# Designs tried in a protein design run: designed miniproteins, single chains, continued (3). Part 28

Each design is a single chain, and the fold is of that chain. pLDDT is the mean over its residues in the fold that is shown.

## One batch from the design tools (miniprotein)

Design m8948
Fold by ESMFold2-Fast:
Structure m8948 (fold): chain A 81 residues (1-81)
Amino acid sequence: ELKELARELLKAAEEGKDVDEVIEKMRELLKNNPSLEEFVRNATGAAQLVAGEKLGRLDLLDDATLAELREARRKVEEFLA
């Protein structure tokens, strides 16, 4: 379930679709599994990075935030492998 939602989130972000519905599904899953909080934060960050890359808007983020989003994406990609 969580891997499927994470893949759906990243695909939606890459396609420029609304990610809010997928994020809400992850939040509902988190309510029943609080241990997943870190992963949900990382998946959300990864989606933000992917959407920003597609829109060419990463330059609007500071270096620290950009580094955090890149690390979040790396962790999510490792989890999905």
Scores: mean pLDDT 74

Design m8949
Fold by ESMFold2-Fast:
Structure m8949 (fold): chain A 72 residues (1-72)
Amino acid sequence: SLAEAEAYFAKGVEYAKQKKYSEAGEYFRRAYEIYRKDPAHAAQAELAFLAAAISYKEAGDEEALRELLEER
């Protein structure tokens, strides 16, 4: 649901503030997977995607970043 996407995004922000970028990336990715299913939420999907990509890059998680880019 959209409420779950919002909750996942908020959780990602919380982890990013703690510099827990692997966890942040995971939650931003989950938000992206929900937002991308509805064209009306394309802007939210783009923000969640970018946040996940940046988080995975900061974490050095090259595999997660590659998987995320393939979902585009």
Scores: mean pLDDT 87

Design m8950
Fold by ESMFold2-Fast:
Structure m8950 (fold): chain A 80 residues (1-80)
Amino acid sequence: SSMEQEQLEKIRQEAQRNLEEVQENLKKATNQETIQLYQEAADLFQQALQSTDLEEAQRLVTEGRGLYAQALTLEQQAKK
């Protein structure tokens, strides 16, 4: 349905935005664990962008956001 297509487009926009943020942070990351989490998050966001299934795309974005949040927390802890 067109409503599901609109929801998928919104999820893809969120995935694209998160992917761009992760890629910028990855350029600055020096800790190997943080780098790995950013790379895994980026992979999930890229998978979400390629998904044609709304539920799959939503799960991938949710998982990617979780890993991205973990990486940001680890990076902040390393700066203290």
Scores: mean pLDDT 87

Design m8951
Fold by ESMFold2-Fast:
Structure m8951 (fold): chain A 82 residues (1-82)
Amino acid sequence: KLEEVAKELEKKIKEAIEKNPEKAKKFVEKVAEENKKSPFSEEELRERLLEFIKELIGDEKEAKEMEEKLRELEEAARRAEA
């Protein structure tokens, strides 16, 4: 059910951004500036996405749940190429 996991993750990210649009913008600008100074690897971009989710949600339990969903999507994507 990759589609369900993707939809749930997308919905939660969208809701978190809508709750804190200024915080979301600030975080994205910071990450973009850091990437200009030293381009991120795919692994580093993944870590930044997880930080973004944690910062927007502000709730450790909910952030961890979204981190798990992101990990499921990444694992499924890797298996599709195998």
Scores: mean pLDDT 69

Design m8952
Fold by ESMFold2-Fast:
Order: C-alpha cells, then sequence, then structure tokens
Structure m8952 (fold): chain A 82 residues (1-82)
C-alpha cells in the first residue's frame, strides 16, 4: 500500500501575512502525513502538499500512487487570514 511508504516531509509554517514561522524536516509513514493533513484541515488552516513542486491531494488514490518510498514532500501550512 502507498500509505505504508516512508517519506521525508519538509514542513513550512507561514503566518497570515506570508512570513515563514518555522521549517522542519522529518521522515514519517505516508499514512501519518495523511492523518496530519486531515487534522489540520479540520482546524481550518490552509494546507497544501507538494511533490516535485506540484500540488497533490493525499485523498486522491492516483496522487498517492505517484509517491515513491523515500520521496521528499513539502507540507505548506498557512494560518488563516482575516
Amino acid sequence: SALEKLVTVKTLLYDENGNLLSETEETIPLSVLKLIVEELKKLGVEVKVYLNGKEIDLLNDEDLEKIKEGDKLELKITLKKE
């Protein structure tokens, strides 16, 4: 299953003005990344996932199949702008 693959995730957290607040990198199962994205979306923050500079949808099976073991993904989180 694609969800059992380990991926390296670079997490970029931005404020509502587009300022970078934090940058982290870790290796996690793709299933864990999917849970993180689902939970962040429930919190109402803007969440985007990128593979090789292209936005992907972790809820889309075709996009999940594009991800290989050891791939680097970017997770961009933006705090909601008023």
Scores: mean pLDDT 81

Design m8953
Fold by ESMFold2-Fast:
Structure m8953 (fold): chain A 118 residues (1-118)
Amino acid sequence: MILPLPDQPRPVPAAPDPKTMPSTPLYERAEKEGRPVVRVLNDGRTVLVGIPKGKREQLREAIREAVRLAKPGGYVVVLAGTEEDARFAAEILRELGYEIVSLTQAGDYYVVVARVPP
């Protein structure tokens, strides 16, 4: 509890970290425009989907578009304004055969990370 421990056995990060990923600007843009926003990141393997609050009905179609852009072994990341919308997104991704890696709160929104099958 009170030692500087530089030798931490860290698990190898396989999925995008919401804290290091440029997700906040995408979510804020979705809220400002009042519609889902989909973007492929510079790694070419991660697809972000921003869903504004109260747009749950559009969430399924936005996820379908993200899935079409996703590469095998990559990631689909959904940014949702509520925990309920994030859980709904996770269920849609599971129905499509995607593995849910994490569901985390990042400030005013929630982040669902799903792995694309190889």
Scores: mean pLDDT 71

Design m8954
Fold by ESMFold2-Fast:
Structure m8954 (fold): chain A 80 residues (1-80)
Amino acid sequence: MSPIEELKQRLRSLIKDPVLLDSVLHLIDTAVKYIEGKKNFDLLETYIRALRSLSTVMPPEVADVLNELVELLEKEKKKA
């Protein structure tokens, strides 16, 4: 399993609200698509900032997963 998919599975176990979970997973999937497409980096930055902002209002266990995910997305962005 990829590191991003592993973190997504952890979020599925931690976030009990299905609407919030779907929204978070959508942000992640969209960011990954921008990295894979090597375009729309301004939009990618917006999605990364949204995940970072969300981590500041979530419980610590969810925030830790979101911060780890942001670090992976930033690393992949630098390779693209």
Scores: mean pLDDT 80

Design m8955
Fold by ESMFold2-Fast:
Structure m8955 (fold): chain A 103 residues (1-103)
Amino acid sequence: SMEDFKKALIAAVLFAGNMYNIDPQMTAFVVMAGLGSVPMSDRSIDAVRAELEKLASLPEIDQKLINRVNEIMEYLSKRPMPTEDALAERLREPLSAVAEKLT
Protein backbone atom coordinates (compact mmCIF):
# COMPACT_ATOMS: atom_id res chain seq x y z
CA SER A 1 0.00 0.00 0.00
CA MET A 2 0.98 3.66 -0.28
CA GLU A 3 1.17 3.89 3.51
CA ASP A 4 3.50 0.87 3.69
CA PHE A 5 5.73 2.42 1.02
CA LYS A 6 5.91 5.71 2.94
CA LYS A 7 6.92 3.84 6.11
CA ALA A 8 9.59 1.93 4.19
CA LEU A 9 10.90 5.18 2.67
CA ILE A 10 11.08 6.81 6.11
CA ALA A 11 12.91 3.80 7.56
CA ALA A 12 15.39 3.64 4.66
CA VAL A 13 16.23 7.36 4.75
CA LEU A 14 16.57 7.42 8.55
CA PHE A 15 18.68 4.24 8.54
CA ALA A 16 20.95 5.53 5.75
CA GLY A 17 21.27 8.92 7.45
CA ASN A 18 22.30 7.36 10.75
CA MET A 19 24.59 4.75 9.17
CA TYR A 20 26.46 7.29 7.01
CA ASN A 21 26.45 10.12 9.57
CA ILE A 22 24.20 12.45 7.57
CA ASP A 23 22.96 15.47 9.53
CA PRO A 24 19.86 14.31 11.51
CA GLN A 25 17.92 17.55 10.91
CA MET A 26 18.42 17.34 7.15
CA THR A 27 17.56 13.61 7.17
CA ALA A 28 14.28 14.52 8.90
CA PHE A 29 13.67 17.29 6.35
CA VAL A 30 14.19 14.86 3.45
CA VAL A 31 11.71 12.42 5.05
CA MET A 32 9.12 15.18 5.52
CA ALA A 33 9.61 16.41 1.95
CA GLY A 34 9.22 12.85 0.65
CA LEU A 35 5.88 12.60 2.47
CA GLY A 36 4.72 15.89 0.91
CA SER A 37 4.48 17.41 4.39
CA VAL A 38 6.84 20.33 3.68
CA PRO A 39 6.23 23.09 1.12
CA MET A 40 9.04 22.88 -1.42
CA SER A 41 10.73 26.15 -2.28
CA ASP A 42 13.68 26.31 -4.69
CA ARG A 43 15.98 26.62 -1.66
CA SER A 44 14.34 23.62 0.03
CA ILE A 45 14.64 21.54 -3.14
CA ASP A 46 18.34 22.42 -3.40
CA ALA A 47 18.86 21.45 0.26
CA VAL A 48 17.12 18.09 -0.28
CA ARG A 49 19.19 17.50 -3.42
CA ALA A 50 22.42 18.30 -1.53
CA GLU A 51 21.66 15.66 1.13
CA LEU A 52 20.69 13.07 -1.49
CA GLU A 53 23.90 13.85 -3.43
CA LYS A 54 25.90 13.41 -0.21
CA LEU A 55 24.22 10.04 0.41
CA ALA A 56 24.81 8.93 -3.20
CA SER A 57 28.52 9.89 -3.02
CA LEU A 58 29.26 7.71 0.04
CA PRO A 59 31.61 4.77 -0.78
CA GLU A 60 29.59 2.34 1.37
CA ILE A 61 26.63 2.55 -1.02
CA ASP A 62 26.58 0.26 -4.07
CA GLN A 63 26.01 1.54 -7.62
CA LYS A 64 22.38 0.35 -7.85
CA LEU A 65 21.43 2.37 -4.77
CA ILE A 66 23.39 5.38 -6.10
CA ASN A 67 21.45 5.18 -9.38
CA ARG A 68 18.12 5.22 -7.52
CA VAL A 69 19.18 8.23 -5.42
CA ASN A 70 20.28 10.02 -8.61
CA GLU A 71 16.81 9.35 -10.08
CA ILE A 72 15.28 11.17 -7.09
CA MET A 73 17.72 14.09 -7.47
CA GLU A 74 16.90 14.39 -11.19
CA TYR A 75 13.19 14.50 -10.35
CA LEU A 76 13.71 17.18 -7.67
CA SER A 77 15.74 19.34 -10.09
CA LYS A 78 12.74 19.89 -12.37
CA ARG A 79 10.81 23.17 -12.54
CA PRO A 80 7.99 23.90 -12.02
CA MET A 81 7.99 21.91 -8.79
CA PRO A 82 5.49 19.02 -8.80
CA THR A 83 2.71 18.92 -6.23
CA GLU A 84 3.45 17.42 -2.82
CA ASP A 85 1.34 14.35 -3.69
CA ALA A 86 3.13 13.89 -7.02
CA LEU A 87 6.50 14.26 -5.27
CA ALA A 88 5.56 11.62 -2.69
CA GLU A 89 4.39 9.25 -5.46
CA ARG A 90 7.59 9.79 -7.46
CA LEU A 91 9.83 9.21 -4.42
CA ARG A 92 7.98 6.00 -3.48
CA GLU A 93 9.59 3.66 -6.05
CA PRO A 94 13.26 4.76 -5.85
CA LEU A 95 13.28 5.03 -2.04
CA SER A 96 11.39 1.72 -1.72
CA ALA A 97 14.32 0.20 -3.65
CA VAL A 98 16.61 1.67 -0.96
CA ALA A 99 14.38 0.25 1.79
CA GLU A 100 14.43 -3.22 0.18
CA LYS A 101 18.25 -3.13 0.01
CA LEU A 102 18.53 -2.04 3.66
CA THR A 103 16.17 -4.68 5.07
Scores: mean pLDDT 49

Design m8956
Fold by ESMFold2-Fast:
Structure m8956 (fold): chain A 83 residues (1-83)
Amino acid sequence: STQEKNAKKVYDYLVEQETKGITWLSQGEISKALNLSQSTVSKALAILEKEGKVEYDKKTKKYKVSLDVLVDEGMALIKEGLQ
């Protein structure tokens, strides 16, 4: 579905940013980077958060890839890059 495609695009982008040491991104930053509406990004992030693939910080209103999911999916090298 279109929503699944958008969730994959957002997730792939967040994983790419994590490999560069960029750990926390707002809906607006993701929307601008992917040329998707903020509503589309919000729906994608809600799916990813429900799946445990991203973490949300309520204080800053930012999202990052879950380190637990990255470890479980064999992406342990990304976790080392965040130190």
Scores: mean pLDDT 75

Design m8957
Fold by ESMFold2-Fast:
Structure m8957 (fold): chain A 85 residues (1-85)
Amino acid sequence: STVEEIEKIQKEIEKADEEEKKKLILEQMKKIAEAVGKKAGVPKEEIEKLIELTEKALEGDEKAKKEAEELIEELGKKVREELAK
């Protein structure tokens, strides 16, 4: 299950160094975004874009960070509306 995969990644994050933690956080976000996005009907392309922007933001790309924050807000509203049904 997706929950079990997320729990496994969380345990790996606790043991990892700073660079590995960033990688594991991105992997966890990808699994959560895919699971929640599929349930809420978010297009796969939008989820992939969010993951890519988040990865660039973690690498220090300020433009990608801003774009990721804006996309998170937009997708978050859409997900909340679908889950509130």
Scores: mean pLDDT 70

Design m8958
Fold by ESMFold2-Fast:
Structure m8958 (fold): chain A 70 residues (1-70)
Amino acid sequence: MYKAKVKLDDGKIATVEAEEVDETLLVGKAESDDGRKGTAVIDLVTKEAEIVFDDGEVVKGELLSLEKIE
């Protein structure tokens, strides 16, 4: 499991708890600092992220940090 911080294009920060789908992609649950929840896809090659929030809004962002956790 990984814990990621993503800076969204709207200036907010999302925390993502993610698993490896393959060697270049992480997919997981995202929570924005404004309390919105969604699903994140993180591209480890480009360091780009896309979050689909539960309300259907899609927001792009940039990977700020990545930590492997137990």
Scores: mean pLDDT 83

Design m8959
Fold by ESMFold2-Fast:
Structure m8959 (fold): chain A 110 residues (1-110)
Amino acid sequence: SLAEQVAGLALAAARLAYNGEIEVGDKFTFTAADGRTIRATVLSVKVEADKVTVELDLEISGVSPEEARRIAKETEELLKKHPAVVDAKVEVIGPNRFRLTVTVDLSKLP
């Protein structure tokens, strides 16, 4: 569920970026269904025709190193299974910090 929430956040960020509604340096804070806090910072946005690449710095409260690796893998796998996703990468960059890069083909999003 946490990986699904992070994947959903990444897709929403790509849509907002395509519409010019988010910029580099923008910050978002969410409460996950289990009560943990997810903080996202927009690191980069690239729009090329119908494709958007967004890079996010993610911080999730209360995550162990083992859980961080699991969340990163599951989020990447969920994003790669989405028909609108061209590429996705989720890296653990700290004890509770992740770098998420996703490329989305907006012509395939509703």
Scores: mean pLDDT 85

Design m8960
Fold by ESMFold2-Fast:
Structure m8960 (fold): chain A 60 residues (1-60)
Amino acid sequence: ALEEMKRLAEEGLASEDAEEAARLGSEAAQIGKQNPEYAEETERYDRLIVEKINRLLRAA
């Protein structure tokens, strides 16, 4: 679960498409929601994904 969440978040962060980054970030967040033990890691990745999406949208 944690490894899958990290993989999805990392793929989202590597994406240059805001929609893809948002989709992957949402999938990672859903894993985090089901596994509250990973809340801190999930929150950290959520912040990074949001920053990535905002950067991509500003560049478009």
Scores: mean pLDDT 78

Design m8961
Fold by ESMFold2-Fast:
Structure m8961 (fold): chain A 87 residues (1-87)
Amino acid sequence: SKLLTKLYSERGKLKLEEKDYEGAVEDFSEAIKLDPSFALAYLGRGVAKFELKDYEGAVEDFNEALKLNPDLEAAIHYREKAKEELA
């Protein structure tokens, strides 16, 4: 359902704002299951994983976001930060 995908994505964004990063990962993961082409859900999950210090998982999600939408500047910047943490 498009409405359900949007609900999970919006709740995931709210969880990011509240610093509930584990809850954000769960909600964005459900959005991705419903729509695996949803670039912004990969971006959101990557940001949540970055804040949880899962830098490898964050890089994977930012790579998928950029594969789906190469113009996502936020994904480029966060991916570079995550790679710096892994170096």
Scores: mean pLDDT 90

Design m8962
Fold by ESMFold2-Fast:
Structure m8962 (fold): chain A 79 residues (1-79)
Amino acid sequence: MEELKKKMDEAYKEYKANPEEFLSRARQVAEEARKAGLDELARLIEGYIDDVEKNPDDKFTVYRLKELVEEAEARLKAL
């Protein structure tokens, strides 16, 4: 539980430091994921982008978006 809370707080700090860059990175990764055939992962990222824009103070949603972006980046590098 401590690890999850720490990751949520870290993701939230990153988002609040530069929300435009955070969301721009997520959008770029979603587009690259779609081009690579990772359509479901791209859809999940796009959905979480919308959720973060609607409720930017939801630390869990921000954390989930960061995790999905990092997962997509890792999968794209493995291709």
Scores: mean pLDDT 84

Design m8963
Fold by ESMFold2-Fast:
Structure m8963 (fold): chain A 65 residues (1-65)
Amino acid sequence: SEARYKELAPKYIRETVEAGVLSEEEAERLVRLYGQPEPTPEARAELERLRAAHTERARARVEAM
């Protein structure tokens, strides 16, 4: 659910930044998106795009280890 995602988002974002997969700038953007009371379709599209990029970087990071 979206509420559960918002509850876990700060922890998930922190772990992702510490893993070097997400930059501080991207983390700030994600926090803003999750902080929106009712995300617009544009905001949701941006969130999906950021998650896709994060997933790709996580995969690349694992392969580089």
Scores: mean pLDDT 62

Design m8964
Fold by ESMFold2-Fast:
Structure m8964 (fold): chain A 62 residues (1-62)
Amino acid sequence: DDFEYLQRVIEDSLLDELGDNVSREEARQAGRQAAQYIQQGNFDLASQVVNDLIQKGLQRGS
């Protein structure tokens, strides 16, 4: 399913970029939310979800 694939790709990308600064649960939830928005054609909200977690993770690592 495209949804499961998208969620997994986003989750893995977030974990790879943020490492210990994000939990697996946070990355999975963000990936799932972003995948839902992508399927709805709402790319702006999908980008916001991903960027919000990236910003949060980078702030923890600073």
Scores: mean pLDDT 84

Design m8965
Fold by ESMFold2-Fast:
Structure m8965 (fold): chain A 57 residues (1-57)
Amino acid sequence: GPAQEAAERAGRALASGEWDAEEAARMTLDGGGSPQAARALLAGRGEGGASYAAHHS
């Protein structure tokens, strides 16, 4: 749905360097995404876990 699409776009912008993790998290919340999705983006900034998990899943 739109919230998931917003989270995915934010993740791609974070990975490409257009946005930092905080901007991606805020956009996810503004788009109606869950706080859990926003926290995952913030956690991923230290480990790259979100991008890595998506690529290897």
Scores: mean pLDDT 63

Design m8966
Fold by ESMFold2-Fast:
Structure m8966 (fold): chain A 93 residues (1-93)
Amino acid sequence: SEKLARLVEVLERAFSAALPQLAGKEIPKEKQEEIFELAGKFQQAYLAGDFEEAARSAIELLRKLIEVAKELGAKREALEALERALEEIERLL
């Protein structure tokens, strides 16, 4: 669907900006497991074609990534990219 495609586009842009800055940092195993679980919830909603649940799950995932990025001292550009994605997805709901 157009809405799901837009949701994925927003997430891909945010991850492209943020993930390279996190790649040089050791993410604690427990935080990695939390991120994988939230990503799994998003994937399940996305595959089900449930836009509202996919968007809500994406918001939870982005909030956890912002938390982890802040704890790891990620650069402002990475944080701003994640926060912009959060705002864009909230506007799609």
Scores: mean pLDDT 83

Design m8967
Fold by ESMFold2-Fast:
Structure m8967 (fold): chain A 95 residues (1-95)
Amino acid sequence: IEKKAEEVAEYTVKKAKELAPEMSEEKLKELKEKVFKIAKRELTLVKNGLLTIDEAAKLFEEKVKEVALSLGLSEEKAEEIAKAGAEKLRELAEE
């Protein structure tokens, strides 16, 4: 779980750097920490049979979008970053 959550967080931050180069290192670190926590929770709920992979990816996308918006990103950039991270979470959850 922790390793998969780290991979999701790293991928999401990579996409944030590409789409929002204006983000400071401090904001990128905060994004990584919050995304890791969200990914770990959603992956744990899937492992315990409490969520489907699709439900976990949707909840992850919603929560990550809120985090990105709180860090000052536009709706468009926040949505794109959240969708990219959610796809990575789905990929790793299916492994």
Scores: mean pLDDT 82

Design m8968
Fold by ESMFold2-Fast:
Structure m8968 (fold): chain A 113 residues (1-113)
Amino acid sequence: SNVDQANQLIDQLNQLTDDAAARIDEAIAQGSAGSLSDTISDFSSRSTALVTQAQTLIAQTSPAQSEQLNAQLNAAMGRANDVLSRGNSALQDMKNEQLERQLKLQRLLQELL
């Protein structure tokens, strides 16, 4: 049914969000801005596709079913947005730290020459 398919897509979004959170944590632990950027881009693209598919299916359900499914989808979207926000904040912090380290090294080299 459209309800079962919508629930499956919401479950897939929640699983994708949990997997993305773990991969973001790994990229941060490794200091890999590239891996973090790739993970955020992949997650954003895939989560958007799942949301669009879920919304299309929910539109084909009864008003009572749509209300419940939209509440569940909104909760899953909230979790996804929180993970994206955290990932983007971490990526900015990593880029800023890299720049600061480069500037400090350049200053030290200029003082030694």
Scores: mean pLDDT 89

Design m8969
Fold by ESMFold2-Fast:
Structure m8969 (fold): chain A 74 residues (1-74)
Amino acid sequence: SLKEEEEKINQIELKLEELGVGSNKKERKKLAKQIYNAYYSGIKNFDLFSASLNGAGLTNEQKQELFEFLKSLE
């Protein structure tokens, strides 16, 4: 549902802040939506998740941390 999507996006925003990603809340929200779409777009596979976020300014370590974080929320 839309509420579940918004809640997951909020959790991703907080994780991005914890990781020191994004210079402000607006940038983190935009990136959190991209990360949400990358993770919840179908088959949950790290290589596909990582590829979907190519050019998003995330390191491989940050991508791995985000993937494991989202997996822990299932």
Scores: mean pLDDT 82

Design m8970
Fold by ESMFold2-Fast:
Structure m8970 (fold): chain A 94 residues (1-94)
Amino acid sequence: MKKEDFKIVVDFVYRLYQAESDEEMEKIIRDFLEKLGANPEVLDEVIPLVLKVVREFLANHSKDEHPIVLAPRLMTKIEIALVKAGLYEKAFPK
């Protein structure tokens, strides 16, 4: 992972820890995807899938683990989910 991308994912995890609703999480996910250079035309298709992955991830991981440790794990799960759904190439075209 590039240093710039890693910092974006770490900040994303910190923001998710502060989210109080699914609507707030969706806004955080949208901002995160935009910072990674995701195609804005497919964000409405991608966000619900990422929200599901994020919710499952946060439910299975303690807040005692530092965001720096969790960030690469969460990003890997998001990438796998997008690839399986056929959305990865649409979200991050060349």
Scores: mean pLDDT 78

Design m8971
Fold by ESMFold2-Fast:
Structure m8971 (fold): chain A 83 residues (1-83)
Amino acid sequence: MVLSEEQKEKLASLFKEEIPEEALEGLRALFPDIEIKPGMTRGELALQLLNRYPEVERARRALSYLMDEETEKKFEELAEELS
């Protein structure tokens, strides 16, 4: 399933925390085609990843690097609701 712009925004809204400075270099190495700036939120990065990988299975794999247990559960619940 290919995600709509509205679906991408809803999924990205689950990611609210700022990216810690120590994670920036690792994330840049994983996603060299995305501009990851200091002070960027996980939600901003999640939205860029969803735009780069609009198919839900690819998006889920890319976003796994940003997910804690609570966010993963909310993502699965929201993805199921977005039919």
Scores: mean pLDDT 74

Design m8972
Fold by ESMFold2-Fast:
Order: structure tokens, then C-alpha cells, then sequence
Structure m8972 (fold): chain A 80 residues (1-80)
């Protein structure tokens, strides 16, 4: 799927704007949320600042993610 290809692209380049744009517009998936959380945890502050708008867009599109532990942890990391 397009989402799986985007996740694979981000494994090679965590700042790939095209891949982040695809994931930010995708529907809720537990696998995608866990992937984004683990990716964000691996980033330095400068990298996090660059991808933050895309990760925030994913959570805004999928508010049900905030009912999960992974979604709340991701939100907390984005606010730091």
C-alpha cells in the first residue's frame, strides 16, 4: 500500500517530506501510530521540529489515537 511504502521510505530517511505528507493524511491505524511514535523517539530536536507539523496533522485527522497510550505519548513528545 501507499502507507506501507511511506513507512519504508521513512526508515531510510526519517525527514522524507513526501512520505510524512502521505502518512499525515492517512486514516487511523495502530501500526502507523506505533511506527510514528518509535520514529519520533529516535529523532534529535532539530529533526523533530521539521516533522512535528506532519505528526500533529496525523493526530488531528485521527483524534481516536488520543484514546490510546501510544497516541498520548506521541502528543506529549510533540509538545516538548
Amino acid sequence: SEVEKAMDALKQDPLNAVAWNILSKSDYSEDVLKFLLNLVKSLNPDQLAEVKPYAEAYLKRNPQALETEDGLELLQLLKA
Scores: mean pLDDT 89

Design m8973
Fold by ESMFold2-Fast:
Structure m8973 (fold): chain A 114 residues (1-114)
Amino acid sequence: MSEETKEEIIKLLEKAIEYAKKGDYEEAAVLALKALELLVKEKLKLDEKELVEFRYEVSDAILSEDEKVFEEFIKKVMEKVKDKAVEPILKAIKNAYYKEDPIPYLEKAIELLK
């Protein structure tokens, strides 16, 4: 992963924290998802079609009422990407989507990327 891409991912996560602090969890989720998409695209060399498919997979995992579906999705993505930041970013997106505090997971993701 390039240093420029890493800095862009961190800035998106920092901006997600700012929106979450304002109570704008919808924008926090969008920014955290953009950060995840950049991370996955860079690590796996995904084309635009594969990135769109990944976005739908993230949505399906987050919208699932079965926690095992979400945990299995995290494991699958982590095994392919080989980056520890994947788990806290996915958990932050899910928390923000369900109006739960994403900030602790966003902060953990930034720490793991530094």
Scores: mean pLDDT 88

Design m8974
Fold by ESMFold2-Fast:
Structure m8974 (fold): chain A 99 residues (1-99)
Amino acid sequence: LEELEEKLIELLSEITGKPKEQLRKDIEETLEIRGGEKSKLEVLYNMILIIVELAKEKGVTKEQEEKIKELLKKLLKILEENSDNPENQIMIEDLKSLL
């Protein structure tokens, strides 16, 4: 999860122009509000949705598009490995629709 989180922060920083440190703080604050580590998958899912939406609105480079697809596939794999949680099934279906 930490590697996926870091790559999502990096890509979101590149697309938005926001500093990585600010984005990391925003994630930590969101996790605290939403009940900590057990909500991390949902937070990462929301991050990738924001990235996909921004990519559609602003346009992105081919390299950024490939990174988005890679991160979508990585998150999908993690969610599928934790598929005993019903909330993960909704996220899995949504992410599959974006590939």
Scores: mean pLDDT 78

Design m8975
Fold by ESMFold2-Fast:
Structure m8975 (fold): chain A 75 residues (1-75)
Amino acid sequence: MTEEEVLRFLAEQLAAGTATVEPLSAEEVLVTATDAQGQTLSALITSEGALRLSRAKTAEEILEVLREHTLDVSY
């Protein structure tokens, strides 16, 4: 799985309301979703990224925010 595939999956889950968004610190927020295989996929994003996600309306807008504000991905 590529970073781009992880971010696209997370963007789709955020748009569907099926992802979790958890602040880890004042500067970092974790976005997490579980795939059909039961694998947990996560992106660590900036707090500015999380603020922009709250204003994004489509999966495409969310994906662009994730591309700009992601610090790390895990899968």
Scores: mean pLDDT 85

Design m8976
Fold by ESMFold2-Fast:
Structure m8976 (fold): chain A 94 residues (1-94)
Amino acid sequence: LKKKAEELLKKLKKAAEEGNGEEMVKYAEEIIEIARELAERGDSKTALEILSELIKITSENKDKLKPSDARKLATRATAEAIRAIGVEIDKELE
């Protein structure tokens, strides 16, 4: 999963460089799904690292996204980051 997310992050960066907002949305959504699966499997640290990089790329290239797409991606990425943070907190408190 981590390797697949890293490859998708590379594709996301390339789509951003090409100004292809539709491809950016596609890869970002796939990355968010992988991050969720990683957190569900207890690898919340890796999920947070992936989501942080996704948020960085999306934020730096938000001008290439439709405002509605940027909002949806930000909302979904934030929700999954909060979920992953919760998993990390639970691990530390146990």
Scores: mean pLDDT 79

Design m8977
Fold by ESMFold2-Fast:
Structure m8977 (fold): chain A 104 residues (1-104)
Amino acid sequence: KLEELVEKLRSEDPEVRAEAAREIGELADEVNGAMLEALPILAELARDEDREVALAAVEALGEFAKSEDEAIRAYAVKTLKELLSHEDPEVAEAARRALEEVGE
């Protein structure tokens, strides 16, 4: 299941990438090895040329920032903080809201 979603994150179709990012975000509380593989891909997608993909990736990283796994949470928070300086103000604002939700 997660393996298939991770593959979809690399789809040439931005709608498929955005949908896969949202679904992975919904599974953020299901910590396993596939989640660690998804994190760096989501960080790349947060800088995608398609705004909907970038926003979906930021939202997914926001869910990982709520993780009880300290390493996963730290990675997501660090990535979101880096996105605060994103050139697209909507992406930067989404990262700010995600950090605010987790008290960062």
Scores: mean pLDDT 83

Design m8978
Fold by ESMFold2-Fast:
Structure m8978 (fold): chain A 94 residues (1-94)
Amino acid sequence: ADAARQAALRIGREILEELLKHPSVKRAELTRVEVLPDGSAVLDITVQAEPGKAEEAAKALREAIEKHRDRVESFEITVEGDTIRARVVVKPPP
């Protein structure tokens, strides 16, 4: 569980670092990290877009997640006004 949690936190941190470089992103937070019994992990990420930039921020979030596609089993992105939410399922560490 510890190794899976540390691997997931590293991926979450790297996604947040890429997001915060993007001009459409005002704030980004890792709001949940849960390790599942199979060693996979669920990351919940919340992004606050700059006004009128929600679509650009959602694209930046998708691109940041896609950089880790070899470690990501699945993800979903939801846009609610200027707030973008992602749920990312991270594969068990090798």
Scores: mean pLDDT 85

Design m8979
Fold by ESMFold2-Fast:
Structure m8979 (fold): chain A 68 residues (1-68)
Amino acid sequence: MPVLTKVSKNEYVLTTEKGDKAKLIREGDTWKVIDPKTGEVKEVLVNDKVTINGVEVDLLDAELVVLE
């Protein structure tokens, strides 16, 4: 099961079942994928779904973990 880890107020890390990671930002009702090399917005998500290494992940099906 994919894991969505809340690391700050607006920042999340999505970890797939294979261990691939993506950095996400939540602004209002919108999810955005952040490029780890530039820190800029790479993608704005549609229907709360993200594709990582060819695998589509629904963020609503991810296990939410809040990191202190």
Scores: mean pLDDT 76

Design m8980
Fold by ESMFold2-Fast:
Structure m8980 (fold): chain A 107 residues (1-107)
Amino acid sequence: GEKEKLRKVLLEASKLQSDEDFFKALTAAGIDPRLLYAPPEVSEKLLQEHPQLATGLANPTFQLTVPAVLNGVEPSVENPYLFRAVERKGPLPSEEEQKAFLSRFKP
């Protein structure tokens, strides 16, 4: 399904060392990379529960991409490929854009 396809794309893209290549891989799969930015409340909670993620966020211009935003995919600190600190490109998407994106992955 769409969730499984997205998970595979994220796992493969997370192995790419270049943020540009990471964004290109997501865009080729029809995913706006900005929609994977963790909202502040989710990012703060994850950093409290998983301090290891903070290493990638030493620069405040970076944003954590979080598969958990995609309808209950449990974040795994044991699988670092599910998380990527990327340089922020523009503002976070609107609430409406985020809801529209998440609707693609409803059960």
Scores: mean pLDDT 56

Design m8981
Fold by ESMFold2-Fast:
Structure m8981 (fold): chain A 72 residues (1-72)
Amino acid sequence: SLEENALKLLEALKNQDWDAIVEIAEKNDLKEILEQLLKLVKDEKFRKAVKDFLTNDNASFNDLLKAAKELK
């Protein structure tokens, strides 16, 4: 399901697991998964990082990774 894939991406981001992140991104629409994460994750800093990544072409993927790591 989209929710299961979103949770898998969240864990991969939190663990800085590049192989898992790439696999999930190749098998899924990354935008849809990130939008699903906004529905599942309540943390405002992480939600801001996801929104910035979705709406700002200059937003760094590293900023998203840092925000995810803070959820640990």
Scores: mean pLDDT 78

